Designed miniproteins, single chains, continued (4). Designs and how they scored, part 29

Each design is a single chain, and the fold is of that chain. pLDDT is the mean over its residues in the fold that is shown.

## One batch from the design tools (miniprotein)

Design m12978
Fold by ESMFold2-Fast:
Structure m12978 (fold): chain A 96 residues (1-96)
Amino acid sequence: SFEEKRREAALRFARRALEKIKASPDGVLTKEDVDELIAELRKEGFPEEVVNIIREKADGLIEANPDGKLTPEDVRALARELGVSDEEIDRLEAEA
């Protein structure tokens, strides 16, 4: 279903975002980092409608943040909003 594809893409985005955050010296993602992750979702074959939902939510969080960065808490919130369970999010953080 569309809901399942949206959840799958959100889970994939969150996993890659948290890995990138862990590898980052400042523990946050830039707009450029987010754009790279969105391009990765497109390359992996997720539907454009699904990719656009994730992009719009991530961009909205970046625009709302005073420093223009995406935090680990923002990634958790985005994943949760798109149907990823708290248990799955906790596993992603433990694996990152």
Scores: mean pLDDT 84

Design m12979
Fold by ESMFold2-Fast:
Structure m12979 (fold): chain A 87 residues (1-87)
Amino acid sequence: SEISKKLKEIEEEIKKLPLPKEEREKLGAIKYLDLLAKYADPKVQEAIEEAKKVIESSSVEEGVKKAMEILGKAVEEVIKEKGIKFS
């Protein structure tokens, strides 16, 4: 898929950057979120922007955990609003 190709390109570009591991991991997470935002619902796009800010202001481990919680909540709200019922 186009998304998988772009994810691999982002990973390869970040690996080439002369940055500390933590900074590369933060940049990778942010670029991944930017890519997802292009294909996401508007409410998920808003959550992605919040998640990016959390990653920028936190340690990698704490930032990723909080970002996943923010994104998971937004995705569940979108699923509920679209009337997708899980039996």
Scores: mean pLDDT 75

Design m12980
Fold by ESMFold2-Fast:
Parts: structure tokens; sequence; C-alpha cells
Structure m12980 (fold): chain A 58 residues (1-58)
């Protein structure tokens, strides 16, 4: 339904934000982890993986 699609989109958006936080935490925790295009891509891949897990539970 439209409501389920909206809730899923909101959750995916929150997960993307969490993925960005995760990438930032990794950069702070490990000074050898330089924030570049590859690191940003890895953060987004993790966020997408988490979004898929969330959708499975919904």
Amino acid sequence: SLEQQYVSAESARDILLVGEEFTREQAEKDPKFKPDAEASRRGREKAEELAEELKKKL
C-alpha cells in the first residue's frame, strides 16, 4: 500500500543517515581509514544492506 511504501522509504532514509554516521565513526576510530570516494561507497553499501534487512522484517 501507499502507507507501507512511505514507511519503507522513511526507514531507508534513516538507514542511509546511519550508514553515513557509521562511515564517519570508522574514520574517527581508525585514522588510517581515509574518507574518500571508496570509503563513502562502502558506507552506502552497508546502509543499503541494512535497508534490505529492514524491508525483510517489514
Scores: mean pLDDT 60

Design m12981
Fold by ESMFold2-Fast:
Structure m12981 (fold): chain A 63 residues (1-63)
Amino acid sequence: SIEEKAEEAAKAFQGAFSRELLERALADARAGVMSRGVRLFLGKGETLEDVARVLERTLELLE
């Protein structure tokens, strides 16, 4: 689910992903750009909108 993916991404932030990378990927997903950052969060059958929702929730969990 979106919540489970957001929780996994928040955990990964502590080891592998920077906040800047997450914010950049969110901006790209909202702009409709399939960037390298977006591709890291894109699952099978998912859309750029799904990626944006996961990243928005991940950033909320990191507050």
Scores: mean pLDDT 76

Design m12982
Fold by ESMFold2-Fast:
Structure m12982 (fold): chain A 77 residues (1-77)
Amino acid sequence: TPDEIEKLREELREIVFEEAKVTMQFMLVREEIRRLQKEGKPVPQELLDKKKELDEQIKELSKKNLEIMEKIRKLVE
């Protein structure tokens, strides 16, 4: 129904926004790691752990994005 589609579109909008935020955080952490490596400084384990955590969050959000898009597709058939 139109109301169900609108609700899913709103959920998709929220997921896309969160994906953008987490992706930006990942890029910033990755750049800090690269900067430290270029300067010959040790990379703190906390930064490596944070990068891994953010990568997992991106994967989970991408999965949710695909699931919502698939639900919308099925409702418009």
Scores: mean pLDDT 87

Design m12983
Fold by ESMFold2-Fast:
Structure m12983 (fold): chain A 73 residues (1-73)
Amino acid sequence: MRDLSVAEAGRVLAEAILRLTSLSPEQRQALAEQALAARNTQELTQVVGQLQRLASDEDVLAVHAELERAAGP
């Protein structure tokens, strides 16, 4: 399956983050904006790191599942 581009991964990550209930609306908006603005894999990794610290384990797993789904089964 094709690997996601940084822009595609950022979009998928942002869309997933906006659906997380363990984050405040402000946290969801800030992290989603960071994901959309990511220019490289390092910046995406920083967003994921913040998500792991702020979100519930269930929400983190949901984001990983969404990224895997977008990359294609």
Scores: mean pLDDT 79

Design m12984
Fold by ESMFold2-Fast:
Structure m12984 (fold): chain A 75 residues (1-75)
Amino acid sequence: MKPYKPSKEEVEALTKAVREAGERLDAVLPPQESAVHATAIALRAVGLLMDGKSLEEALAEIDRHTDAAIARAQA
């Protein structure tokens, strides 16, 4: 198995995206539910990079999951 070695740029971009997703979720969800979604988003994004997906695909997945969670909360 090839060791996963993220670039500094990938780490910074993911950290920022997950933080911003968490802030968006905190605006519409209770803290406990927001924390669960933010954790799931972070783990999924890291998993995509470990599977050899691009940073762009990982960031897009963060946005899709965040948008879906917000839409469900507002329905």
Scores: mean pLDDT 78

Design m12985
Fold by ESMFold2-Fast:
Structure m12985 (fold): chain A 100 residues (1-100)
Amino acid sequence: SDEEFVEMKTEVLNSMYNLFKSLGYSSAEIAEALGISQATLNRLIYDPSSVSLDTFVETFKRMLELLESLGKKLEDLENPELAKAMKKFIEGIEELKKKL
């Protein structure tokens, strides 16, 4: 459902955001590293339904790149299974878009 998908987006984005914060990064530094405004980051973390699927997908991909650049893995997140499922879902959307 739309509600369940919003909850999954919220949980995954918050788990990655909380990990970056635990490493000493400010919200401003995280937004800069992701190439987005602090307002967009705030919307993604607290109101992900207000953000397009494309913006979510691109930001999630950039968060994965940041995670890897910091020597971290999906297993380091609060809910690694949900993060792995979201990664597979996004990879599926990207592959489908290439064929359509």
Scores: mean pLDDT 81

Design m12986
Fold by ESMFold2-Fast:
Formats: C-alpha cells, sequence, structure tokens
Structure m12986 (fold): chain A 93 residues (1-93)
C-alpha cells in the first residue's frame, strides 16, 4: 500500500463529488476539513522532485505517472518532502 494510492483515492472521491454538482464543503458539514485539492506550490514541488512536467497542475494523471515511473522509495521521498512544514505561513480556512 502506497501513500499515493490513498491520496489518489481521496482526490478522486472529492473531484467526483464536485463534478456531480455537489458542494463538498457546504453540504458535508460533518467534515469541514475535506478539501481534496493540492495547492499549486505543493504540486510544483512534487513535479520537480518526480521529474514530471512542471505546470503546477495536480491531478490524478500526475499521481498515476509518479506511481508507474518511480520506485516505492522514490515515491516515499516525494511524499515525505510534501508533508514537511515549509515555514510558518498558516492558511486561514
Amino acid sequence: MTFLDVARKYLEDVEKALKEGKDVKAKSQSDPNVDGVLDPVAVKDMQVLSGAKVDGVGDIDTLQEIDETKTPEEIEKIVFQLMLPRGDAPVTT
């Protein structure tokens, strides 16, 4: 089991709900932390670390490419880098 498998499943579920006209944040009041979208900075860093095209667009295709072309060790390094705190700039919800 890879971290990217879990992340991809989460993003897929949220994107699918949004495409069906569901407002996940507005209608899922029991889980206000559901976001399902990677921020552009994190996506660009992931693309740089993975050697993928750097355009700041994070989607399921990017996650699939990483999973197919990278070893589990390389995937773990990319994910670990994305999870590291990058400073003290808290985002307000």
Scores: mean pLDDT 49

Design m12987
Fold by ESMFold2-Fast:
Structure m12987 (fold): chain A 60 residues (1-60)
Amino acid sequence: SPEQRRAFSEGEIEAAVEAMNEALKIARKENLSTLEFFRKFADIYNEKLAELRAAQAAAA
């Protein structure tokens, strides 16, 4: 479908920005390494993506 050509939806981009900001705050507070920071970002981003997909499914 045409949507398959899109790298990110607006909601997915927003979730990534929010996850990055949240992971950066945690990294600064807890003095995380680069690897620990990216793992924390991935965890937060995946959680936000799951919430976004659930909200989209509920709205349909």
Scores: mean pLDDT 77

Design m12988
Fold by ESMFold2-Fast:
Structure m12988 (fold): chain A 90 residues (1-90)
Amino acid sequence: NLYGQLALIFEQLGQDELAEKYKKLALKYGLPQAVFEAALKTFKQNPASIESIRVELKLLRERAQDFNDQRILDDIEEAEKVLEEYEKKT
């Protein structure tokens, strides 16, 4: 589920409002709440490296381009900018 994966990435990046937005979309479009909560728990126990997040964002961007969803692409671009700023700043 594209929305669920985006919610987990935004949660790790501290983008709480975007994380909540994509969590709600994931639940609305058929991801069971228990499955999302289990994934979130696993994600928090095994946080992704910055490099791993970068790779995941690239894959999610390619999928969003295939779906022609400009709003998802814009939100992914925002996550990419946050990640770049995080790497460049102490």
Scores: mean pLDDT 74

Design m12989
Fold by ESMFold2-Fast:
Structure m12989 (fold): chain A 77 residues (1-77)
Amino acid sequence: MDNSIESRIETLADLAGLSEEDRETILNDPEKGIEIVEKELEKVKEEMKNPDKRAAAIVREVVLKHIKELLKKKIEE
């Protein structure tokens, strides 16, 4: 559907490696979605400690932060 914010959140959640259940929660409950994203950001900080995972973790952090901003905008609307 043409819900530009929801479509972006869905695509970014897939890119961040979020589960199907977490993606549904993010789309239907943006406040709980922010909590899910915050927990994933904590995991990313641990992933950054491993040199083999660091590059992927940096990309995942950027995507998760973008999801969080989109969720905040959706709550404000």
Scores: mean pLDDT 79

Design m12990
Fold by ESMFold2-Fast:
Structure m12990 (fold): chain A 55 residues (1-55)
Amino acid sequence: SMAEIQAEVDEIVARGERVLDVLAAQRGVTLSPEEREALRARVTREMTAYLEAKA
């Protein structure tokens, strides 16, 4: 269902943000809120399309 796909996408995005925080800290890099939001929106859009195509 669309609700299941949305929940899966939300979990993928949340995990990705945690990984990015660790990597950014290790590299001494800070992502702006605008950069984080743009990346989150892109990943959400692409993963939703991918999972919908496979359903």
Scores: mean pLDDT 80

Design m12991
Fold by ESMFold2-Fast:
Structure m12991 (fold): chain A 80 residues (1-80)
Amino acid sequence: MEIPELEIDENDSFQELLDKAVAIFNEALKKVKNPEYKKELLRIMGEFFLRFDQAKTKEEAIEVIKEAHKRMKEVLEKEN
């Protein structure tokens, strides 16, 4: 199962980075059929929002997004 590639631009604002992450989460949620994996995705989203809000630099925010994207990809691979 495929999720959109995460295209991060270093010139993206915090809001643009957040919008990109939310769009990817929404697509992942639409593709996952297993309710346990949907719950895992929602947990990953919750942890992402907390960490993203705590990020003090764009570099830290980008790392938080990359980690969340990797974890979502792992959940989608389990769905197969």
Scores: mean pLDDT 77

Design m12992
Fold by ESMFold2-Fast:
Structure m12992 (fold): chain A 75 residues (1-75)
Amino acid sequence: MTEEEIYEILVETGIPEDLAREAAKKIHEYIKKYGIDYNKIVEILVELGVPESLARKAALKIIDKYTKKLFEKKK
């Protein structure tokens, strides 16, 4: 999953472009080092000022995209 894919999900969820860019970078770096983690994605977004409800919605979309891509890769 790329930083740009995460960014697109955040913007589509309603997070402002500048905040989405910073969040996408942090989330992408975390996933690269430790893998996908819903609680950590929510934490990163909330720490950057995203409302908790919106952070949870964005985190679920990121996990859904990541999981789908993982299964498509397995065929």
Scores: mean pLDDT 81

Design m12993
Fold by ESMFold2-Fast:
Structure m12993 (fold): chain A 95 residues (1-95)
Amino acid sequence: EEERREEEILRRLEEAAERWLKEKGLPLTPENLALVKEALAAAMGRLATEEGIEDIDELIERAVERVEETIRLLLEKAKAANDAERAARYEALLA
């Protein structure tokens, strides 16, 4: 049950990441997909804890709206950690 739900969530996150990259005119590289999926997952976790949202469809929809904001937050964290490689990857997504 949980495994099937997890597979469904992962597939939907990948679809959402692809849509966001296409809409922004960014390359659909594995690296870009991974970064956007990470931002979506982070936004979903935050929405679940802050707003108590339990519906996966609503979480994904709301997370997509906050992808750019979440990438900026992850960029700031990477810069604070002196992770120049990770920071450069996030900057490329926002440029």
Scores: mean pLDDT 79

Design m12994
Fold by ESMFold2-Fast:
Structure m12994 (fold): chain A 66 residues (1-66)
Amino acid sequence: MKKAKVSVEAKDEEAQEVTLELIKKAKEYDELEVELKGLSEKTAERIEGAVKGITGNEKVKVKVVE
């Protein structure tokens, strides 16, 4: 089983680019833990929902860190 942990620093205006990158990773890995820095919690929720919805990978977890 393939697992990955990814840290991304971005701004809310870059949310689409971050989402596309995470979709690609979620297709490659069975389990994906993501730490986002610089984005709002609302934007992180949208990104997590989009990645899970598009890829069908329910083992994607996104959290905001300082």
Scores: mean pLDDT 81

Design m12995
Fold by ESMFold2-Fast:
Structure m12995 (fold): chain A 99 residues (1-99)
Amino acid sequence: MEALRLFQELLARAEANLEEAIRLVTAYARSQGEDVTEEELREAAKDPAARRALVHSAALIELMELGVTGEQIKEVMLALGASEEEAENAARAWEELKK
């Protein structure tokens, strides 16, 4: 299955259940050492742009947990409108984290 299609499925699930998306993003951020709460993300999600970013982040986190490659992350980032440089940097960071 193509990573982009899987991402679209995960994105639809996150859009359908914002509370689960908030929970996933909060847990991930805390695992990376960030001091963030579900309430802070819920407040941020009142802004439409922040809500879209949150939903996209939740879908990307689930995609990463499924063991996709950095190349697949790059393809997804480009499809979301990220620059070539941003997508390449994200893919590189993801591959480095796996080592």
Scores: mean pLDDT 76

Design m12996
Fold by ESMFold2-Fast:
Structure m12996 (fold): chain A 117 residues (1-117)
Amino acid sequence: MAKEFLELLLKEVKRAIEALERAIEALRAGDLEAARRHLEEAEVHLSFALALLGIMDSQGIDFEGKEEFKELLDQAVAALNEARRALEAGDLEAALAAAERALAYAKKAKELIEKAL
């Protein structure tokens, strides 16, 4: 049971990373429509990972580094929301910087879950 949840968490974090990388590429290219879409995709995957973590908590399923993993996902979501707000305001430099921070947090979260598998 625990392994299946960890594999699903890893899958969702990897999908969020891929979406964030595509959002960063779109921001650098000035493709605001693609950037918005990929930031929305990343938010869906990070939110699903947080929901899975909540289900694991309710079932007493634990893993090494879970608290740090949760904090990193919360920070990634916060940075992603900053990127989306900056993009809506037309501040591409701020949007790019926030998206890069979100990616860094997501990559650290991925490393923790891989160590738990």
Scores: mean pLDDT 89

Design m12997
Fold by ESMFold2-Fast:
Structure m12997 (fold): chain A 65 residues (1-65)
Amino acid sequence: SAEEVLERLREAAKRAEQLGMHSTSATLRLVAEALEQTIRERPDLVPAAVKAAEGLLKRFEELEA
């Protein structure tokens, strides 16, 4: 769900910050804010926004592994 993806983005940002990856953390926070804004203002775009956010999360998770 969009809420689960938001939580994953926020947790990923916290993790990146703990690892000293400040730019990555800031980017993940901005993506989370954009998704939250999309849910509120453009619910018709939520499926596309969720798919894009999940793709970004997968790429960052692969880089951390």
Scores: mean pLDDT 81

Design m12998
Fold by ESMFold2-Fast:
Parts: C-alpha cells; structure tokens; sequence
Structure m12998 (fold): chain A 69 residues (1-69)
C-alpha cells in the first residue's frame, strides 16, 4: 500500500524521518504496525527506542507486541 511504501521510504535514508512516521501512524493507526515493526527490527537499538517514543501512545503497546512475534 502507499502508506507502507511511505513508511519504508521515511526509514530508508541515512537518518530516520520520525516526524513522517508519526504522521503516517496518526493517519493509519494499527494498520501501520507491521511495517513499523519491520523498521524497528532492522535498525540500531537507539533507533528502536526513538521510533517507539515517536509513535502515538495508543500504538506503542501494539508495536511492542508485534516485536515479540
């Protein structure tokens, strides 16, 4: 989907665009969790923490749950 592609693009540069990922998460909610979990799994540990903190509060727990899978 376009939202999936935009999320991957935001994370594919030398610096992750957390503001863009937050905007996409606010627009698409839990539908974005699978791509966000993929981004977290493929990034540095510091980027994992920054990505989780950047997400809306209601998506932080679903994202942690997805990371366990």
Amino acid sequence: SAAFDEALQAASGPVTDYARLRQLAEAHGQALVPVLSYIVKTSYQQDHENLLKAMPQDLQEPLRQALQD
Scores: mean pLDDT 75

Design m12999
Fold by ESMFold2-Fast:
Structure m12999 (fold): chain A 64 residues (1-64)
Amino acid sequence: AREKIEELVEQREKLIEQRAELTRQYLANRESDPEKAAALAEEIAKLQEQIDKLVAEIEALRRA
């Protein structure tokens, strides 16, 4: 249980870092390359879904 929470917390931190990197690229390309920006926005949305799932799992394990 505790070890699993630590693993999920580490995964969440890595995904947050990836989202920050993609967000920087999105902002850099918003005006110059809107097609690339749209693709990056989709990747950011998928990372957000993964982060949300990890948060829910961490909360469930902390309550168990």
Scores: mean pLDDT 83

Design m13000
Fold by ESMFold2-Fast:
Structure m13000 (fold): chain A 90 residues (1-90)
Amino acid sequence: SKEELLEKLKELIDKVLKAVEKYRPEDVETLKLLFEKLLEVLKKSSEEEAIELAKEFIDYVTEYAKEHFTEEELKEIEKIIEEIKALIKE
């Protein structure tokens, strides 16, 4: 459901922002604003539109995490991403 997708995306955002604060503090404010805007758009979107935006967001987060985070944070983020992918397939 869209509600379950939004809750998992919030979980992913919280995890990413905590890692950003630790490893990339200069990016915190920009990414926080970007992610807040994404959540606003997702809440107003159809389920199909929300799925497409979630896929784009996952791709962005995956590349950012690979470039800037440690293996431990990346594994935790990838776990949440796999849970989101499972929701999208249903």
Scores: mean pLDDT 84

Design m13001
Fold by ESMFold2-Fast:
Structure m13001 (fold): chain A 62 residues (1-62)
Amino acid sequence: EIAEEVAAMSPVEKEIFQGIVELEGLKTDEELREAIEEARKAAAIGQKTKETSRAAARELAK
């Protein structure tokens, strides 16, 4: 069920999911499932970007 999938998401994924729902005005279960997939993809991209930025910051902190 949608509620169980949302409950299993990370805090970052939940935040992105809520943003998508609000922006698109999603109301159907099918739309919500698509938003969950998009939130997971966006969170994964964000985490990769954060790791790259942290590596750059380490070099600058010398």
Scores: mean pLDDT 70

Design m13002
Fold by ESMFold2-Fast:
Structure m13002 (fold): chain A 73 residues (1-73)
Amino acid sequence: MVEKLIELAEEYRKLAEKYKQMSDAARKAGETMREYDPSAEEAVKRVENISDKYRKLAEEYQKLADELLKLAE
């Protein structure tokens, strides 16, 4: 049972890392858009909102991973 909790926690940590990478990629895309077209502020804000949503998902999955790891003790 403990082994399955650790395995699930590792999967959730990997998922958190993927969402973090997606958040970082969206942020970089927004920065690139603004560099090529300074008037694209509305599109940049939409991409920044997507980045923020992925960051929040990463934080939530990290918390779930931490709780599972704590239960494995």
Scores: mean pLDDT 83

Design m13003
Fold by ESMFold2-Fast:
Structure m13003 (fold): chain A 69 residues (1-69)
Amino acid sequence: EIPLTPEQKETIDFIADSLIRIGDALDEAIAQHPGDREAVRQATAPRFAEIDEEVKKRMEEYLKKKEEE
């Protein structure tokens, strides 16, 4: 196994948690709007955008920190 630094582990854990949150948001939207694909898309779109921006920001901060080593 490749030993991960604490920073690498935290970043990977954050991404993994973000994927779980996406899944939970989708399941919640489907439960609220069963059989309505458009309503599910409308309900999930802002939530997915928020998660995507959080992941992008975290990745950019990680890369910047690596470049400043």
Scores: mean pLDDT 77

Design m13004
Fold by ESMFold2-Fast:
Structure m13004 (fold): chain A 75 residues (1-75)
Amino acid sequence: SPFEELEKFLKRKGVSEETKKKILELVKKAQEEPDPDERGLHATRAVNLFIKETNPDDDEMAEFQRLVSKAIREG
């Protein structure tokens, strides 16, 4: 599933279990949110947590955003 792909990616990048669960919860909230502005806010919060934990490069950020978008669209 797209959420399993995102979880595996976060584990590979060394994200803590607590932060991983928070990111997955925020992405799930974004998926379930009918308001596009509030959906964007949940997604932005997930991105900020990923940045704070991993200090990602541009390639890692692009892959994270791709996986988040896939989970919101297809999960």
Scores: mean pLDDT 87

Design m13005
Fold by ESMFold2-Fast:
Structure m13005 (fold): chain A 97 residues (1-97)
Amino acid sequence: MIDEVDVLKALVLIGASTLILAAQREGDEKKLRAAEHLRDAAVETTNPEVLEEIRKAVQALGRGDYETAYQWLKKALELEPDNEHIREALKEVEELL
């Protein structure tokens, strides 16, 4: 059954994969690690609110808006504190500030 979680997960995975390719071309190891953790976070979660926050973080990171990406990841981590991939992504984005 196609639902909100499936659609949001697909959008995040496409966005994160695009960021991974961009970061590899740029040679930006921290941006690459952040993008990889965002991909993995999206795979692990089943919460549509968490997926929406991760999607917004991916979009912000793609624009180089690291402060906005950090804020969305903090909200995602508050909703799903056990998701280690959100925590690691937040850590990498913090290093880009």
Scores: mean pLDDT 84

Design m13006
Fold by ESMFold2-Fast:
Structure m13006 (fold): chain A 86 residues (1-86)
Amino acid sequence: SMAEKEKKVEEEAKELGKRLTEAAKGAAKGDEDAIVEMQAALAELRDLKVEFPEVATKMVKEVAEEASKAVPELKKHFEAFAEEVE
């Protein structure tokens, strides 16, 4: 059902959001491995939006906004990503 699909997308977006925020904290400190993981998490969020555009777009934007608040050093990158996924 649509509701089951939405719940699955929400759970996946939440997990990707946690990965993104932790990777972003390392990336802000110049950790090259963390930068790679941050880019991987962003790519997976883009894929989630492509697969489920009706339900994922708002969730993906909210994840980017939360990461921007948690890691203000990378705010411009997350704002650009949020604009890209609209």
Scores: mean pLDDT 83

Design m13007
Fold by ESMFold2-Fast:
Structure m13007 (fold): chain A 87 residues (1-87)
Amino acid sequence: SILDAAENLEKYLETASFEERAVYAMIFADELAELAESLGMEEVKEQVRELKREIQEAYLAGDEEAVERHIEELLELARELAKKIEE
């Protein structure tokens, strides 16, 4: 489930390097965007894709704090999407 995927990401992040955190989050964002697309949730898909871009830009800038902030935003979107699916 999407919640299980989000929990797995959080666990991976506990021991991940800066590069691994960025990569794992971007992969998760791609999967979440594909799920949103399949559900016709265009606004959520766009928000997820924008967060992926922001994570990538922060990573390239070496801004670890910004990467972490955007990952938290991505996880919150995943939780909101899970609630919508369960309705």
Scores: mean pLDDT 84

Design m13008
Fold by ESMFold2-Fast:
Structure m13008 (fold): chain A 105 residues (1-105)
Amino acid sequence: SQANIARISQIIGQIFAIMRQMSPDQRRQAADIIRDYMQPVIDTMDISNQRRIAIAIQRIRNATTDAEMAAAFNDIFNTITTMSVSNQQQAIQALQAAFAQIQSM
């Protein structure tokens, strides 16, 4: 749904804004938090999309520039927007939980 797409975009934007201010060590920890919360959602995807999301999270973890990190988040966003409404809602909950933990770092 358009409401889900808007919420996913907002949460990803908030995570990106915080991670831009982080040290490389903090960015790696934040990427691991995203991976851990997203794993149950990823497991519901087809194998191609599972690999795409896993690669995108690894690129966030290893990103040395804001542009690299933004491109990786955009891949996550695009993948989630192709999912069912139910899976999008699970992704929103996972990303909100990840965001809350990242804010507390």
Scores: mean pLDDT 87

Design m13009
Fold by ESMFold2-Fast:
Structure m13009 (fold): chain A 85 residues (1-85)
Amino acid sequence: MEKKKEVEEAIRRFEEAYRGALAYLRSLPLSPEERALLEQTEAQVRELIAKAKEYLEQGKYEEAYEQLKKAAELLQNTAEYILSK
């Protein structure tokens, strides 16, 4: 019970944070290559969030967290690449 609520809240908080991060990154003067990378990252993060929700529905909380971790790492790597220059 508590684990399900924790995963639901983690997904919700991550979705909020990721939307904010993407909005910020999109506001920067990006090259065409950086813009393409950001769009690909958004698509992949969205897919990982969908998988996390699917695992949550199956009661696989550890697997749900693993998908969120992958989404967070992917977003962070893309942000670091864009912001390092």
Scores: mean pLDDT 84

Design m13010
Fold by ESMFold2-Fast:
Structure m13010 (fold): chain A 72 residues (1-72)
Amino acid sequence: MTEEELVELIKKAGDAIVKARTAEDPEEQRKYLEEARKYLDKIRENIDKLTPWQKEQVERLEKALAELEAEL
């Protein structure tokens, strides 16, 4: 996976989490959480290629995802 592809995945994961937070329908919220998890799983396979700033962003997104999943 290229650095550019990793940046796109981080953006997509963040966007999915924002959509999950703003969704009022539990089914739509679950869909966006599943999308975020899929993106974060791919990023995690390439965690060693991330900059320190990108690693911090990924950790924040993983925490947000876990908190949202726990509240469903």
Scores: mean pLDDT 81

Design m13011
Fold by ESMFold2-Fast:
Structure m13011 (fold): chain A 62 residues (1-62)
Amino acid sequence: MSPLERFIEIGKLVNEGRYDEALELGREALEEDPEDAAVRRALQDLAKKNPEYREEVERILA
């Protein structure tokens, strides 16, 4: 999956409430490009809407 395709898929998963799958794709994207601002922002927005995922997002973004 290309970086752009991963970003689009993360957005779809978040819209569907499939947060665990969105986090996993975000982690994979950041493994290839740690500076991907769009992916980092998508994960931060996920954590803001779902506080229970905040700790996991902080671990991925650290």
Scores: mean pLDDT 79

Design m13012
Fold by ESMFold2-Fast:
Structure m13012 (fold): chain A 73 residues (1-73)
Amino acid sequence: MTKEEILKEMEEVVKEGEKVAEEAEDKFEAEIRLSLAKMYLGIAKLEEDNEVVEELAKKVKRIVEEMKKEVEK
């Protein structure tokens, strides 16, 4: 997977996280998690190492999955 493809996937996951945050009962926790995900996306855009970008993508996906679990409770 190219860096461009990974970044596009990360952006889609962040958008999903934004939708999850809108429905969250705990807006404060959701906003903190979303901000962290957006931070990792920003770092990935500046990173030249595809392996590091892939690791950042995993972190973003993990954050959004945790946000989904909190909203479902």
Scores: mean pLDDT 79

Design m13013
Fold by ESMFold2-Fast:
Structure m13013 (fold): chain A 68 residues (1-68)
Amino acid sequence: GAASERERLERELEELERRAVRAYLDGDFDTMVALAERIAELRRELGVPEEEAERMLASVRQAAAQAA
């Protein structure tokens, strides 16, 4: 049901966020941005407003650009 789907998406989101942090620490900014894009897609699926999801993604892209 919808609750089980939400729980699955929330777990996937947590796993991707951990992977994105690891990519950042490893200096793999391309992987970090790719993971952040998938995270933004999952946030939209979970009902986060598109503007909020895009703002979060823009923040990650800015951090990656500043670190590169």
Scores: mean pLDDT 79

